# Designs tried in a protein design run: designed miniproteins, single chains, continued (3). Part 66

Each design is a single chain, and the fold is of that chain. pLDDT is the mean over its residues in the fold that is shown.

## One batch from the design tools (miniprotein)

Design m10285
Fold by ESMFold2-Fast:
Structure m10285 (fold): chain A 68 residues (1-68)
Amino acid sequence: SMEERLQQVKRDLLEHARLMLERGVPLEDIVSTLEDATRQLKRRFPEHAEQIDEMREEVIEEVKRLYE
């Protein structure tokens, strides 16, 4: 289902973001990368744009918490 797919994408994005943080990548660049990835996903699945936007916001919020 799309819900299962979005949950997996969320996990993958969070793991990549954690790796970037550990490597010392600036938070701004990590956020930009996440925004680009989810923008591409929305272009492919426009019917699920709202769910993808919610996932994006959740991932960015989690990454900011990890940075803190």
Scores: mean pLDDT 85

Design m10286
Fold by ESMFold2-Fast:
Structure m10286 (fold): chain A 95 residues (1-95)
Amino acid sequence: DAKKKKLEEIRKEIEELAKEISKIAQETKDLDTAEIGSLVLVNLMHLLDYLEGKLSNEKEIEESKKTIEELLPKLPEDIQKRVEEILKKLEELEK
């Protein structure tokens, strides 16, 4: 299943992003990036779980997308770009 394989690739990208956010927080002691980044990651995983059929509430998914969009400007620019790329891939798989 090509869609399942693509979702697994996105999951790995989210996991790699989580490691990068953790490293930035640890090296810079930027706790705001750690907290905001963690919340963005949780919402990205929520979107992924919806596409994998583990969640069925469409309104909660719309709220997760909005939360990510509101929090993105508070993260470092390189992290913002990676989150935007993941969101684009998730949106392409929603159809």
Scores: mean pLDDT 80

Design m10287
Fold by ESMFold2-Fast:
Structure m10287 (fold): chain A 58 residues (1-58)
Amino acid sequence: SPELIARLRADAALMRQAARDYQQRHDATGDVRDLILANLFKAVAGSSELLVERLERK
């Protein structure tokens, strides 16, 4: 549904923003936990983006 696709895109964008914020914290502090969180949010965003692509494919 268009509403589900829009929701998933919005959630993916939010996860991408979280990943950038944690990456910037890691770059400033060297804290490995911030790097782990950045990578986790990137993975979640990527999964949502892939699901959107599959839902839109046909």
Scores: mean pLDDT 86

Design m10288
Fold by ESMFold2-Fast:
Structure m10288 (fold): chain A 82 residues (1-82)
Amino acid sequence: SLEEKLKEIKQLLEEADRIMRRVDTIAALRDFRGVDLSHLLGLTPEQLDELRKLGEEYRKAKKNNDFEKAVSIAKKILELVK
């Protein structure tokens, strides 16, 4: 149903937002303190950098109201996180 699909999309975007908040915090700690905590997300430093690039594209898509692209990027973010 349309209602179920909208609920799935909302949950997907909320999960992506939660992941990106954690990614941003860990990236800020690396940049500010020189401490790499990417392992707390089960990520390599290279995967953390990839997620940060995806997060930038995700925010740009949301700002431009391109929700189809935002959903596509959100799925990629979730696939990278264990």
Scores: mean pLDDT 81

Design m10289
Fold by ESMFold2-Fast:
Structure m10289 (fold): chain A 72 residues (1-72)
Amino acid sequence: EKKKEEEAKKVMREYILESSSKSVEAIGYAASAVANRENPELREKHLEELGKKNEESNELYKKGEEKVKEIK
């Protein structure tokens, strides 16, 4: 029982870390979009990447939750 909880925490930490990495990339694109507000094409490109990174982050978090559910 305790070993399964420890394994579940380890697995979730790995997915949270990867998800957080994608969220940090999204923040970077958001900052770039703000910095390039005078350039509509660059702004739109950065906002599109922001959306992609947020979706990747969400999918990684969901995958982590499902893996933890399988262990518990």
Scores: mean pLDDT 78

Design m10290
Fold by ESMFold2-Fast:
Structure m10290 (fold): chain A 87 residues (1-87)
Amino acid sequence: MAAAERRRAEEAMARIEELAERGRELAEEAKASPDPRLQELGERILEEIERYRRLAEEQRDSGAALLLVAKELERDLERFEREFEAL
């Protein structure tokens, strides 16, 4: 039981890290823009990534909770990507 939960947590954490990196790349592109709306979007993306990283750290021993964090982060990134394309 414990070993399987640790494995799930490690896999979920790796996914969160991958999603966070994707979000940072999007934020860097947005912040490089001369458009203040895109610069503001970039700051919002970085703030949300930091929030999810804190949640992941709090739930580091729970694979199920980390999977929920990963799913929420993925949904927020999809929303940010749509906002970026619309601006």
Scores: mean pLDDT 84

Design m10291
Fold by ESMFold2-Fast:
Structure m10291 (fold): chain A 73 residues (1-73)
Amino acid sequence: SLEEQDEFIDKLYKEAKKALDIIAAKRGLTPEQVEEMKKELDKLYEEMKKNRLTQQQAIDKVNEFLEKVEKKL
């Protein structure tokens, strides 16, 4: 259902925020850099809900974002 899809995306977003904080701490990112990445994650969250992505598509998008933070930020 649409409600179950929204719940999944909400849970994925919550876990992505936790992962972002861990990666940021591990990489020594500044609070300003963390805020910028949180804003990018928030935009991704809005896009995932708007586009009604499948669970796998949502997972792939979040993983791409987290890899970007890990490797290039």
Scores: mean pLDDT 81

Design m10292
Fold by ESMFold2-Fast:
Structure m10292 (fold): chain A 92 residues (1-92)
Amino acid sequence: MITDEELEQALADIEFGVALSILRNQGKEEEAERIRKEADDSIAGRWLATGEAYYLLGDKETAKRYFDKAIELSKDNPEVRKKAEELKKKVE
């Protein structure tokens, strides 16, 4: 039986990969590589990085949703939480 945590991790990793692929397809290869290198390996960090990618794509509404998800899941990661809160202010 797959756990909720395992499912959440898989979904975060998939969405992160999709967002990076969209950035690369839009000619933003340098931004995609930067986000990939800077991304925290936690579930919250993956959602944060996905939000950053959508923000760079100009999709502020989708970015805001992913930043909210990163904040929700960052209970054990205060640095990811701070980063997500600061980036959310930029999309409001």
Scores: mean pLDDT 81

Design m10293
Fold by ESMFold2-Fast:
Structure m10293 (fold): chain A 64 residues (1-64)
Amino acid sequence: SELRERAAERLLKAAEDLLSKTGDETAAQTARRMAEEALAHQNAEDVLRGAELVEELVEKRIAK
């Protein structure tokens, strides 16, 4: 679905941002695992939830 594809794009971008911008390898590894687990779900709702959680992680790490 279109929603799932957009959610997956958001999830991958957020995980990549943690890897490249925060310098926190532990947070980046956690985000990567969350992204992989969320993408394993075939429904848009779970992928979207995963994207939101990873985006929150990025915001918390950058805003510190």
Scores: mean pLDDT 71

Design m10294
Fold by ESMFold2-Fast:
Structure m10294 (fold): chain A 87 residues (1-87)
Amino acid sequence: AAREAAEAQVAALKERIDTELTPEQIQEMAKKSLEYREELAKKFGVSKDTKTILEALHKLLEQAGQAEKKPQVEGVLEVMEYLIEKG
């Protein structure tokens, strides 16, 4: 279902990062991912760790009545962390 599709998309993106991107492209994307994570932390007034940012985003989605978007947001943060780990 939707969760399986989101997980498959994340797996496919991770494979493309490993096989199709140069080390220089990965480093550039990792830098952008770090900057975006820092911006999210500042926006929500939380620590810079992905878990705390994800918890803040989940709460926001629940308050907005958009809980169905949680798998997509989780997928984006997972890909960003993967890029940061590779960069």
Scores: mean pLDDT 78

Design m10295
Fold by ESMFold2-Fast:
Structure m10295 (fold): chain A 69 residues (1-69)
Amino acid sequence: SRISWEDLSDEERARRAAEAITALYPRERLLSLDDAQRRAIVDAFARAFDIPESLLEAVWAHLEALLAE
């Protein structure tokens, strides 16, 4: 990505992280995982993109919203 994560607001960073996770993993695969496994994916992604731990709950909430219909 050519977007600087540190130039985005915390809310925007969390939203984009959740969207990126859904782009990398098919919905069916994410839904086959339990909460702990999905949170582990969020944590690993946040570490890779330097997203602060305080935003992990927001990333998870956005991911859950994207998986719900």
Scores: mean pLDDT 74

Design m10296
Fold by ESMFold2-Fast:
Structure m10296 (fold): chain A 91 residues (1-91)
Amino acid sequence: SREEEKEYIKKVLEELKKVTSKIEDPEAKKKLQELIDELEKVLNDEKASLEELYKKLAEAIETAKRILVELKMYDLLREFLERVSALLLES
């Protein structure tokens, strides 16, 4: 349902916040925080479609992946992707 899908997105957002808290690079941290803020805005917009929410979520995940690869934080990347996949199976 729409509510179950929103709960999944909220849980992924919390995982993105955890990733951001472990990054020491100021520019990378700022970029991830901006993505988190944008995803939270779309999530809290009652007029936003589920399609818009998933599009923004996909953009946030893809950018987080790129940043973690650039920083060579491969263990954190693996943990993040495993957790996101596990959350999808719970929804």
Scores: mean pLDDT 83

Design m10297
Fold by ESMFold2-Fast:
Structure m10297 (fold): chain A 86 residues (1-86)
Amino acid sequence: SIPLTPVEKEAMEQMEIALELRKALYAGDRERAEALLEKLLELGLISEEEREAALAARTPEEIDEWARRVGPPIVEKLRKMIEEAE
C-alpha cells in the first residue's frame, strides 16, 4: 500500500468536498449544497459567479453542465497542489 503525503491527503479532502457538492445538488439538498459551496469558495476552487450558477441549477442537465465547466479547473488546482509540494 502506498501511503498518502499530507498534501495529497489535503487535495483528496478538497476533491471530496467537490464530489459531495455534486451529490447534494442532485439530491436537491439546498442547505448542504450552500455549505459545501462556501467551503469551495473559501478554498479558492470556485468563483462567486460559479457559486451562484450552481445555486441556480435546478435540473440534472444544468448540474452536469455546471460540473463540466468547473470540474477541470478544480482538478488542475488540486494537481498543482500535489506537484508543487516539497
Scores: mean pLDDT 82

Design m10298
Fold by ESMFold2-Fast:
Structure m10298 (fold): chain A 71 residues (1-71)
Amino acid sequence: SLEEMVEELVAAGIDPELARRLAELMHKKGVPDREDLERIAKELGLSVSAVERAVDRAIAALNEALKREAE
């Protein structure tokens, strides 16, 4: 679920507000594109590189969660 995705990203060290934005995009379209990252960065007052780093962490965290679910 979206809520479980947000919790996983927060547990991986991503800011809760950023985690929610990333989870919403990833739930809708999988991997966010550059335009999505620039929009989030401007909305939250972050650099695009900070958002890109958070996306990398999010993907890693979700892959680990999927491994746990698949045994």
Scores: mean pLDDT 80

Design m10299
Fold by ESMFold2-Fast:
Structure m10299 (fold): chain A 86 residues (1-86)
Amino acid sequence: SMAAEEELRRAEEEFRRAAELAREVGKQYPSAAPSLERVIEEAERRVREARETGDAREAGKEARLSGQDVRGAAEGSRAMMETRAS
């Protein structure tokens, strides 16, 4: 449905923003970069696999969950590194 396609598009956009945040955190804290890049790559693979099913609803759910995982990893890494820098 068009609604599912729009939700997928929005979820993928939010995923891209989460990945950008994670890469910014990795640039600021190079020791965290390898772990954050692995989270991004795994999440991108899950979203790609979901899209390959041809089901926009399932792809949208996966993109949203994967985006949340990437954002959480980025925020967690930043918080941990900021605490250590104090």
Scores: mean pLDDT 85

Design m10300
Fold by ESMFold2-Fast:
Structure m10300 (fold): chain A 99 residues (1-99)
Amino acid sequence: SMRDAILKVVGLTIRMIGLIIDGSDKDELRRAAEELLRALQKALEEGKKDPKSTAEDFRGLSRIARRVGEYARSYGLEDVSEELFRLAEEGEKLAKELE
């Protein structure tokens, strides 16, 4: 369900923040960012199929993708950052289509 997909995104975001606070290695941050990227992609796809999806749901996912993308860029993870910014733009477009 979209709810389960969003909850997974939230949990992975909390995990990534924990790794950042702990000063984790770039490779650990890359793996966390890649897992979060996959979860965000799945949440957007689940949201597109769910008629109960709201503009707020897509905007929330977009905000998470953008913030994580900014952080990934600061660690030199340009490839992951570019994909996260692409998802952020997709989420914002989906939100506007529901307004």
Scores: mean pLDDT 85

Design m10301
Fold by ESMFold2-Fast:
Order: C-alpha cells, then sequence, then structure tokens
Structure m10301 (fold): chain A 60 residues (1-60)
C-alpha cells in the first residue's frame, strides 16, 4: 500500500484541531513513513475518535 510521511499525518491532525500533546505522542510513535493501517492503529491506541481517524484517512 501507499506510505505516508509522519509530517503529513501531523499536519492533517493539526488541521483537524488535535492538541499539541496528541501531536507529540503521534510524532514519538510513528516512524518517518507508515501505511494507513499502521497510522490508524496508533491513533486508536492513543484514544483518537473513529470520526477523526476517518477524517485523517480522507485528508491523506
Amino acid sequence: GKLYSREDVIRVLAELGASNELLLQVYARLPEYSTLDQIEEILRELGVSEETIRAVREKL
């Protein structure tokens, strides 16, 4: 599947109004490039809502 950069994921989360604490946790846990499935798994583990995860998927 397509790989997405950590920087793109952080940008999309920031655009969606994610807290600075959440952005730092995502930055710490994501490698430089990840599949969409890996990104979604990490966001779920961090307690991000399914609505926000769907929005991230649509904006990436």
Scores: mean pLDDT 86

Design m10302
Fold by ESMFold2-Fast:
Formats: structure tokens, sequence, C-alpha cells
Structure m10302 (fold): chain A 95 residues (1-95)
């Protein structure tokens, strides 16, 4: 099963996520969301994540949190909705 790490660092990026999440789940993709602490998710995004039981991890330091996640479990790809590059994700192909 394909595992996807989605990274979010701003509230505007969350508006794209509800459009793609149903398709990813239909394709059998296992999704984990890494969100910058304090970023408010759009209500439609929160509803979709809850409906599909998608785990959401909050962190102040996305680079450190991404590295810790990659050390604990294998991901096949990443989808960055972040405004800044996250070097730890360069070990994975972009979805």
Amino acid sequence: MKKLLVVIDNPEATLAFPAILPQLKKEGVEITVLRKKGVKLHPLTEAALRYYNVPVIEADDLEKAAQELLDKEKFDAYLSLATRPIPALSSLPEY
C-alpha cells in the first residue's frame, strides 16, 4: 500500500487538500499529515481528514518532525503544501 506524507505550513494550502484527499483514498493511498503548529485548517479539510481517519501530527519544527517520522516509518512519497522547502523530504519522491 502506498504511503504518502503531506506537509502543511500555512492555512491557504489546506484549501487544495479537500479536493485531492477523496481521490487519494479511492486509490488506496495511506496518508499522514504533518502540520505546522498554529496553522488553522479549513473546516472542509478538517471534516475530510476526520471522515477518512487521517492521522495529523503537529510540530513547531517541520524539518525535525519530518526526519523523526521518516526514521520511524517508511513513506513512498511526499506532497509538500509548504511555503518553504523541507530538506528531510528530499529523500522521498514527490507525489
Scores: mean pLDDT 77

Design m10303
Fold by ESMFold2-Fast:
Structure m10303 (fold): chain A 100 residues (1-100)
Amino acid sequence: MTLSLSEYLESLLEEMKRNPEKQRELAAQALGLLQRAVEEAEADPSIPEELKAEMRELTARFAEAYAAEDFDTFAALLREAIKVVREYEKIVKEKKEEEA
């Protein structure tokens, strides 16, 4: 089964806990995925503006934590971002079901 974005982010979070030496590499992957999700959400007029703003704000906080090498804060933010990403995925899925 292909992992959803939220499932993939959860996998990265767990791996960061198991491999502290790879936290920077794994955090970079998570940040890249979140940045791409923000770009996709910004391009979609069906996504609520409030959700777009929340995704932008979270991604900015991730970039700050990553630059500071504060991976504990990064992990805490990632747990919160997974909730936001799940809401985004729900909207995208509902839209796909309407188009069918």
Scores: mean pLDDT 79

Design m10304
Fold by ESMFold2-Fast:
Structure m10304 (fold): chain A 87 residues (1-87)
Amino acid sequence: SHEAEAASLLAVADTLLADPAVTADQLEMAFGHLISFALELRALGTPEAEALADRLVARAREMLDTLGHRLSPEARARLEALLAEAE
């Protein structure tokens, strides 16, 4: 289900947010998965999918705000552009 997939992605994001040893590659991969799924959910056009997409986008924003300092300026700019598209 979409809810179960979202819960799995959110759990990965929560693990990375709590990990002092998180790598830029782990952050970019998890962020990419959150945004890709949020865009897929928005394409469904249902209120339930929009609410779930909003939760994924909010978590991606939190990751970028909290851990974005671990990214190169170019990587951060790419992720900010992806986030803006999903908002």
Scores: mean pLDDT 87

Design m10305
Fold by ESMFold2-Fast:
Parts: sequence; structure tokens; C-alpha cells
Structure m10305 (fold): chain A 64 residues (1-64)
Amino acid sequence: DERERAIEELRRAAQEAIASLTDPGVQKALQAIADRIMANADVMTPETLRMSAEMIREFAESAK
């Protein structure tokens, strides 16, 4: 349940971050990073997943 909520937060953060960007190359890179994290979500803790979501948000902010 906590893991599933963290995965949902990560997915939402990635979608919002990608949608906020205008550079297609940066969007592609962030999508690839998010996809790789999601593919490994089963071996990550909820804390690590939430940290990943925050890192994605920060990356998108710095790329604007």
C-alpha cells in the first residue's frame, strides 16, 4: 500500500514534470529516467521512490 502510493506519486510527478517542459530532448531524457526507475520500483523502498519523485521535480525545475 505505501509502496503503491509512492509509485503513484512517482508516476504523477514524472507526468507533470515532463508536461511542464518545452525541450523535446529534455522531455525524452526525463521520460527514460522515469521509465527506468518505474521498471525497478519493486526493489525500491517507498522512501527511495518518493526521493526519486522529488529529484524528478527538481530536475524539471532546473531545466525550465
Scores: mean pLDDT 80

Design m10306
Fold by ESMFold2-Fast:
Structure m10306 (fold): chain A 88 residues (1-88)
Amino acid sequence: EKEKIKKEIEEARAYLEREGPDEAARLLSERWGVPYELALELVREFIDAQVRLTTLLLDGKITEEEARAAFAALLAELRARIAAAKAA
């Protein structure tokens, strides 16, 4: 399972780096129904977090479980920001 999570994190990072923040932001704007500019900010934050967490995981400084918890917390923050934008 640890190797599966590492691969998922690396694949997500590689996809976002290859396709660029613009393409990911376009997809998220469409999917979540939020302004493109907000989606772009969220995508950039997510990419930075993925790189950071992947590095910590590869260095053995956090566990697979801790990495999952950190990503879950990040997603919760992103959802809260999306909900606030949609409520306004």
Scores: mean pLDDT 72

Design m10307
Fold by ESMFold2-Fast:
Structure m10307 (fold): chain A 76 residues (1-76)
Amino acid sequence: ARDQALLDRARKLYNIAKTLYEKAKKGEMDKEGAIQQLNRIKEEIERLLSRATGDAKAEIQKLLDEVNKLIEELKK
């Protein structure tokens, strides 16, 4: 289903976001570069969210909220 494909894409993007966050926290990449990449991932998830419906929309919103938390933690 279309919604399942959107959710699967959002999950893959979130996994990339977590990897970027962990690398930045370990000092393996600069925080500013990580924040820029996380903002690009955020924008892609927002596009997926705008296309999703029902339960998939709710789950993609949760993933977007988690990416926002990762960005805010790196700004500290």
Scores: mean pLDDT 87

Design m10308
Fold by ESMFold2-Fast:
Structure m10308 (fold): chain A 81 residues (1-81)
Amino acid sequence: SMTEKIAEELKKKGVSDKEAGEMAAFLSAALPSLVAGKSNREIAEELGVSQSEVSRTLKTTLEKLGLKSREELVEWLLSLL
């Protein structure tokens, strides 16, 4: 699945199994909204989570992967498809 591919790539970048699984599940669910350029608020509404959770998870993902922007994150995610 796409979630498994994301988790495997995160683990290759040194993310723990638990964090990789949690981040991969979020990123898989958020990908269509991220590609559409939606805000953290809109993503939160669509996924049924808090805006703070969206913001924190995206920031942590960028930091763990050494990415500088949401655009780079979207490009990275699409490269796994």
Scores: mean pLDDT 85

Design m10309
Fold by ESMFold2-Fast:
Structure m10309 (fold): chain A 75 residues (1-75)
Amino acid sequence: DDEEKLKKVEEAFNKGKAAAAAGDEEMLAILPEVDEAMELAAELMKKYPEKAAEVFAEFGGIIREVRAAVERLAA
């Protein structure tokens, strides 16, 4: 259920952080998983807006780094 989805999002963001540190090739390999996690996070945010604030406080930096890397690689 929602706890399992939240854990999946957390795991995907942690993998994204590790991939960002490893390099662009590693980041490209996990992009589909990160994109899926972003969609799940958006759904959870609509259902639990208070928890979304806590998650973004912790993972906001990672989300911004992943977005910047995707934008750079797409250019």
Scores: mean pLDDT 70

Design m10310
Fold by ESMFold2-Fast:
Structure m10310 (fold): chain A 119 residues (1-119)
Amino acid sequence: MKELAEKFRAELTERVREIQARLRAEDPSLSDGEALHRAMVEVFRELAEKYKDIAPEVAENLRRLAELYERGASPDELIEVLQQLADAAKKAGLPELYAYFQELIDRLKNGEPIELPEP
């Protein structure tokens, strides 16, 4: 489980960096932080599409997470949706997603941003 979660996290981090670089190339006026924020929103929406047929409850809550994150929702609101996502992922038999969402919950509870550190 840990190895699969680490691989999943690394793949998501790489995808976020790819989207961030594209957004910065398309709009050079965006800061690195703003581009990163938009990239995270786009990745959550991509995950929702990926899981829509496999785990509809996960997909629906990923869309809600993307909307809340895009709007700058509080850490408490993000934690609530991430807890719903973790529960849905566990029920769907997706241990890599469960571990990832738990990592995001722990980061937010510690006052850290949801963007995972270091490539």
Scores: mean pLDDT 80

Design m10311
Fold by ESMFold2-Fast:
Structure m10311 (fold): chain A 58 residues (1-58)
Amino acid sequence: SEKERLVEEFRRALEAQNAAVGADTPVEVDPDLASKLTPEQFEALRAAVERARRWLAA
């Protein structure tokens, strides 16, 4: 779905940012993308990104 595609694009963008800046930066959700999500999807996205980041750091 469109939302699943946006989540995947956001995950890739965040990984690219973390590769440039370092894994010790806090997880930031893109404000423009976040404003287009429902509150439930926004929280799910943040949780998924945080889990993915911790998994990649292992």
Scores: mean pLDDT 61

Design m10312
Fold by ESMFold2-Fast:
Structure m10312 (fold): chain A 64 residues (1-64)
Amino acid sequence: MSTEEKIEELKKQIVDAALAGDRARMRKLMQELADFLLSEGYSLDEVGLTLQEISDEAQAVLAS
């Protein structure tokens, strides 16, 4: 799996966990994504932006 494919897979799993109301799984997957991005050489700013975008989507789902 390419780096981009892994990011998209984790993002989908995070949103899916949010839809299921599984906040613990959502948080664990967000940590896994952050660790993965850092290991692939992404900057802290890039990781932060990616996590914020996904978190905003997940929070919108939870608030609905």
Scores: mean pLDDT 79

Design m10313
Fold by ESMFold2-Fast:
Structure m10313 (fold): chain A 79 residues (1-79)
Amino acid sequence: DGEIEAARRVLEQLREEAEKIKDEEMKKKILEKIDEAERLLQQYQNASPEQQAQLRQEISQLLLEIINLLIEGFKKEGR
């Protein structure tokens, strides 16, 4: 539905930003977290309402971690 599509678009944008990171170790770490979030979104589509509530929290936490790592990465690169 619209929420899942919006979340996928956010992950696509985060992936594009991560690819701009010059530090290969930092880039790999961010991309691994994006891959994890994508797996949780796939699980969310087939989950019960109770499982969806838990997955929503886990996805939200991963998104915050990804954003914080991107900010840290770009800040260290002077971007």
Scores: mean pLDDT 83

Design m10314
Fold by ESMFold2-Fast:
Structure m10314 (fold): chain A 57 residues (1-57)
Amino acid sequence: MKGKELAAQIENLAKVLGKKATVNLEGEYTEEESQKISLDAIKELSKGNDVIIKKSA
C-alpha cells in the first residue's frame, strides 16, 4: 500500500471520530506494515486521543 493512501485512510477515520491525525508516510508499505500502522492509529483514535505519525522514507 502506498504511504499517501494509508495516510489518507487514517486521516479520514480521525475526521469521522472528531479527532485529529497528522500522518506523514512516504513510499510504499507492505500489507503487514500498513496493517500495524492502521491498527495502532485506530486504537489511539478509539480511545479519544489525537494521533501523530511520522515515518521517513
Scores: mean pLDDT 77

Design m10315
Fold by ESMFold2-Fast:
Structure m10315 (fold): chain A 75 residues (1-75)
Amino acid sequence: MESIIEKILKEIEELIDKQLKEIEAATDPVEVVHLSSLLVSEVNEIIKDAAKKYGLSDEEKEKLRKEALKLINEK
């Protein structure tokens, strides 16, 4: 069943796709680590804003964070 979580996850996925392009363009290991940290921070920010906007619980916010990390690891 569709939910607000699905829509938020789609926005997160768009950000991940954009940031992964930047990471893939970087061949320096130090830069890759820096960009990866930046991606995680930005994803957390989106989840925070979405939780505030849609009235999500702390549990739903944590679930979105886990799903986002899973997407980063799978890609």
Scores: mean pLDDT 76

Design m10316
Fold by ESMFold2-Fast:
Structure m10316 (fold): chain A 98 residues (1-98)
Amino acid sequence: SELNKLGEKVVELLLKGDEEGAIELLKEAGHSEENARKIVLAALYEMGIVDTEEARKAVEELKKEWEEEKKKIDELIAAGDLKKAQELIEEFHKKLRE
């Protein structure tokens, strides 16, 4: 529910043209400035506000990063190593916040 509320507030700010406000909100939620800017660019692309190659690449990079981590997590779950899977999820979230 908290993630859904954050997403709704980010979209509201972007619809108002407040990109810096959206970045600050994401930083307050624990994202680094680099990741916050990438998320905003990807969101603007998905919303149809920006249609640039740079924005398209931001979406592809975020999807690839999630797919690579999901694959590692899925492999650990299949091996029965639930503790290491949880540690990877926590490390991925920590890396996104640094």
Scores: mean pLDDT 73

Design m10317
Fold by ESMFold2-Fast:
Parts: structure tokens; C-alpha cells; sequence
Structure m10317 (fold): chain A 70 residues (1-70)
């Protein structure tokens, strides 16, 4: 699955605090998350929670809020 492949790359980038690599791979899983909004997909919700927490930890409250309101 392209979603799972990109999700794993994004999660690894979060662990490494590698914003450049995160942004390179985040588009596909974020678009998928927007398309399945409201379905309660735990795999998508886990990714969105990790992304929001990561941006909040970097001081980007705007990005964290945008992700949490998808």
C-alpha cells in the first residue's frame, strides 16, 4: 500500500526529527487522511495524532491545529 509505505517513512522522519524528509513524504498520507475523514480509521488517526504532536513540539501550533481539524 502506498499509504502504508509513506506513513512508515513519515513516522521514521518524526522519530529522527527530520522535517525535510517528513515534508517530502507527508503529502500522500495527508491526502488519504482528508479523503477518509470521519471514517474512524485508527491507522490514519494514529498518523495524524503523531504529526500534530510533532509540529506542536516544534512550536508550530498552526500546523498542529490544521492537522487536528482535518
Amino acid sequence: SEFLKRKNLVLKAIEQDDLETLLKHAETPLLYAMLVKGTGDETVNELLAALAAYFESRGDAGAAKAIRTL
Scores: mean pLDDT 79

Design m10318
Fold by ESMFold2-Fast:
Structure m10318 (fold): chain A 92 residues (1-92)
Amino acid sequence: MKELEERVKKLAEELETNYAEKLEEELERAKPLVEELRRRGITEPEEILAALRERKLEVLALALEAARKLREKYSPELEVETLEEIKRLLEK
């Protein structure tokens, strides 16, 4: 993960304005790959991420991994954290 994040971070810093364009290009390139993986019954996020990294779709792989982590947090623990923070702000 860190090696990929370092590469994407460096590239994003240099191409800050064009980061979204790079993600869109990789997304289009990944569509046939993701469809093929699904056709083969590969649905595990980690396996999909590994396939994207193998094809050097680094920006898309990072974005998908970030979305997965956000979803894992978004269901129970993010809501609990947010409620606790709101509760602290109302502490007066």
Scores: mean pLDDT 59

Design m10319
Fold by ESMFold2-Fast:
Structure m10319 (fold): chain A 94 residues (1-94)
Amino acid sequence: YIDELEKLILGVLLTHEEVHGVDPEFVAKLQELSKLLEELAKLASEEERKKILEWVRKQAEQMIAAIRAGDLATAKALLDELIAEVRKKLEEAK
């Protein structure tokens, strides 16, 4: 499960680096997202983990599409929204 989440995050990172080069802020936010998702996974049921994985997969696909289209503003907005949503779910799960 965590390995699958890490692969999705890595896919976004590598796509961003390929198209736009290294952005330390974007890298830092992806690392923050990875840590938040790991914490959320510890509190989630098996069924909730499956839903989280599908949700993150869709978000990662949208970010990759925006990055490849050269729309960095949308990619960064999607990442910020995903981080905020994970933080909200993590707080609700406590």
Scores: mean pLDDT 78

Design m10320
Fold by ESMFold2-Fast:
Parts: structure tokens; sequence; C-alpha cells
Structure m10320 (fold): chain A 69 residues (1-69)
């Protein structure tokens, strides 16, 4: 479904941005959390540690994922 496609794309972009598989999976798990505080931490990790050139695209995708939850 659409959510699964967006999650796969987000994982790919996080890996391309230099995150490890463990870090990428942790961020995705945080975004999928039922706790709004955990979701905010995941978004903050993307914003803080993503290279500037990829940050806007990755944040936009993460926000689209959150809009589907």
Amino acid sequence: GRLEELLARLRELLLEAGFSERQADGIIEGLLSDDPAVRRVALHEIEKYTPEEKRAEILALAKEILSLL
C-alpha cells in the first residue's frame, strides 16, 4: 500500500544520507510509534543528522508518512 511504499523510500533515502541500517530502522520505528513524543524525537533526529542537501526531501517524506497514521 501507499504507507509501505513511503516507508521503503524513506529507508532508502536514510541509507543514502549516511545512516546505518540500525539507525534508519530506529528512526522509522520512532515515526510509527503511538507516542507523539517518540515521533517528535524521530523527526528531530532526521533534522539534526541528515545532510542539508537531502534534509528537505527526507523531512517531507517523514511528514507524509505521519499524515497517514
Scores: mean pLDDT 85

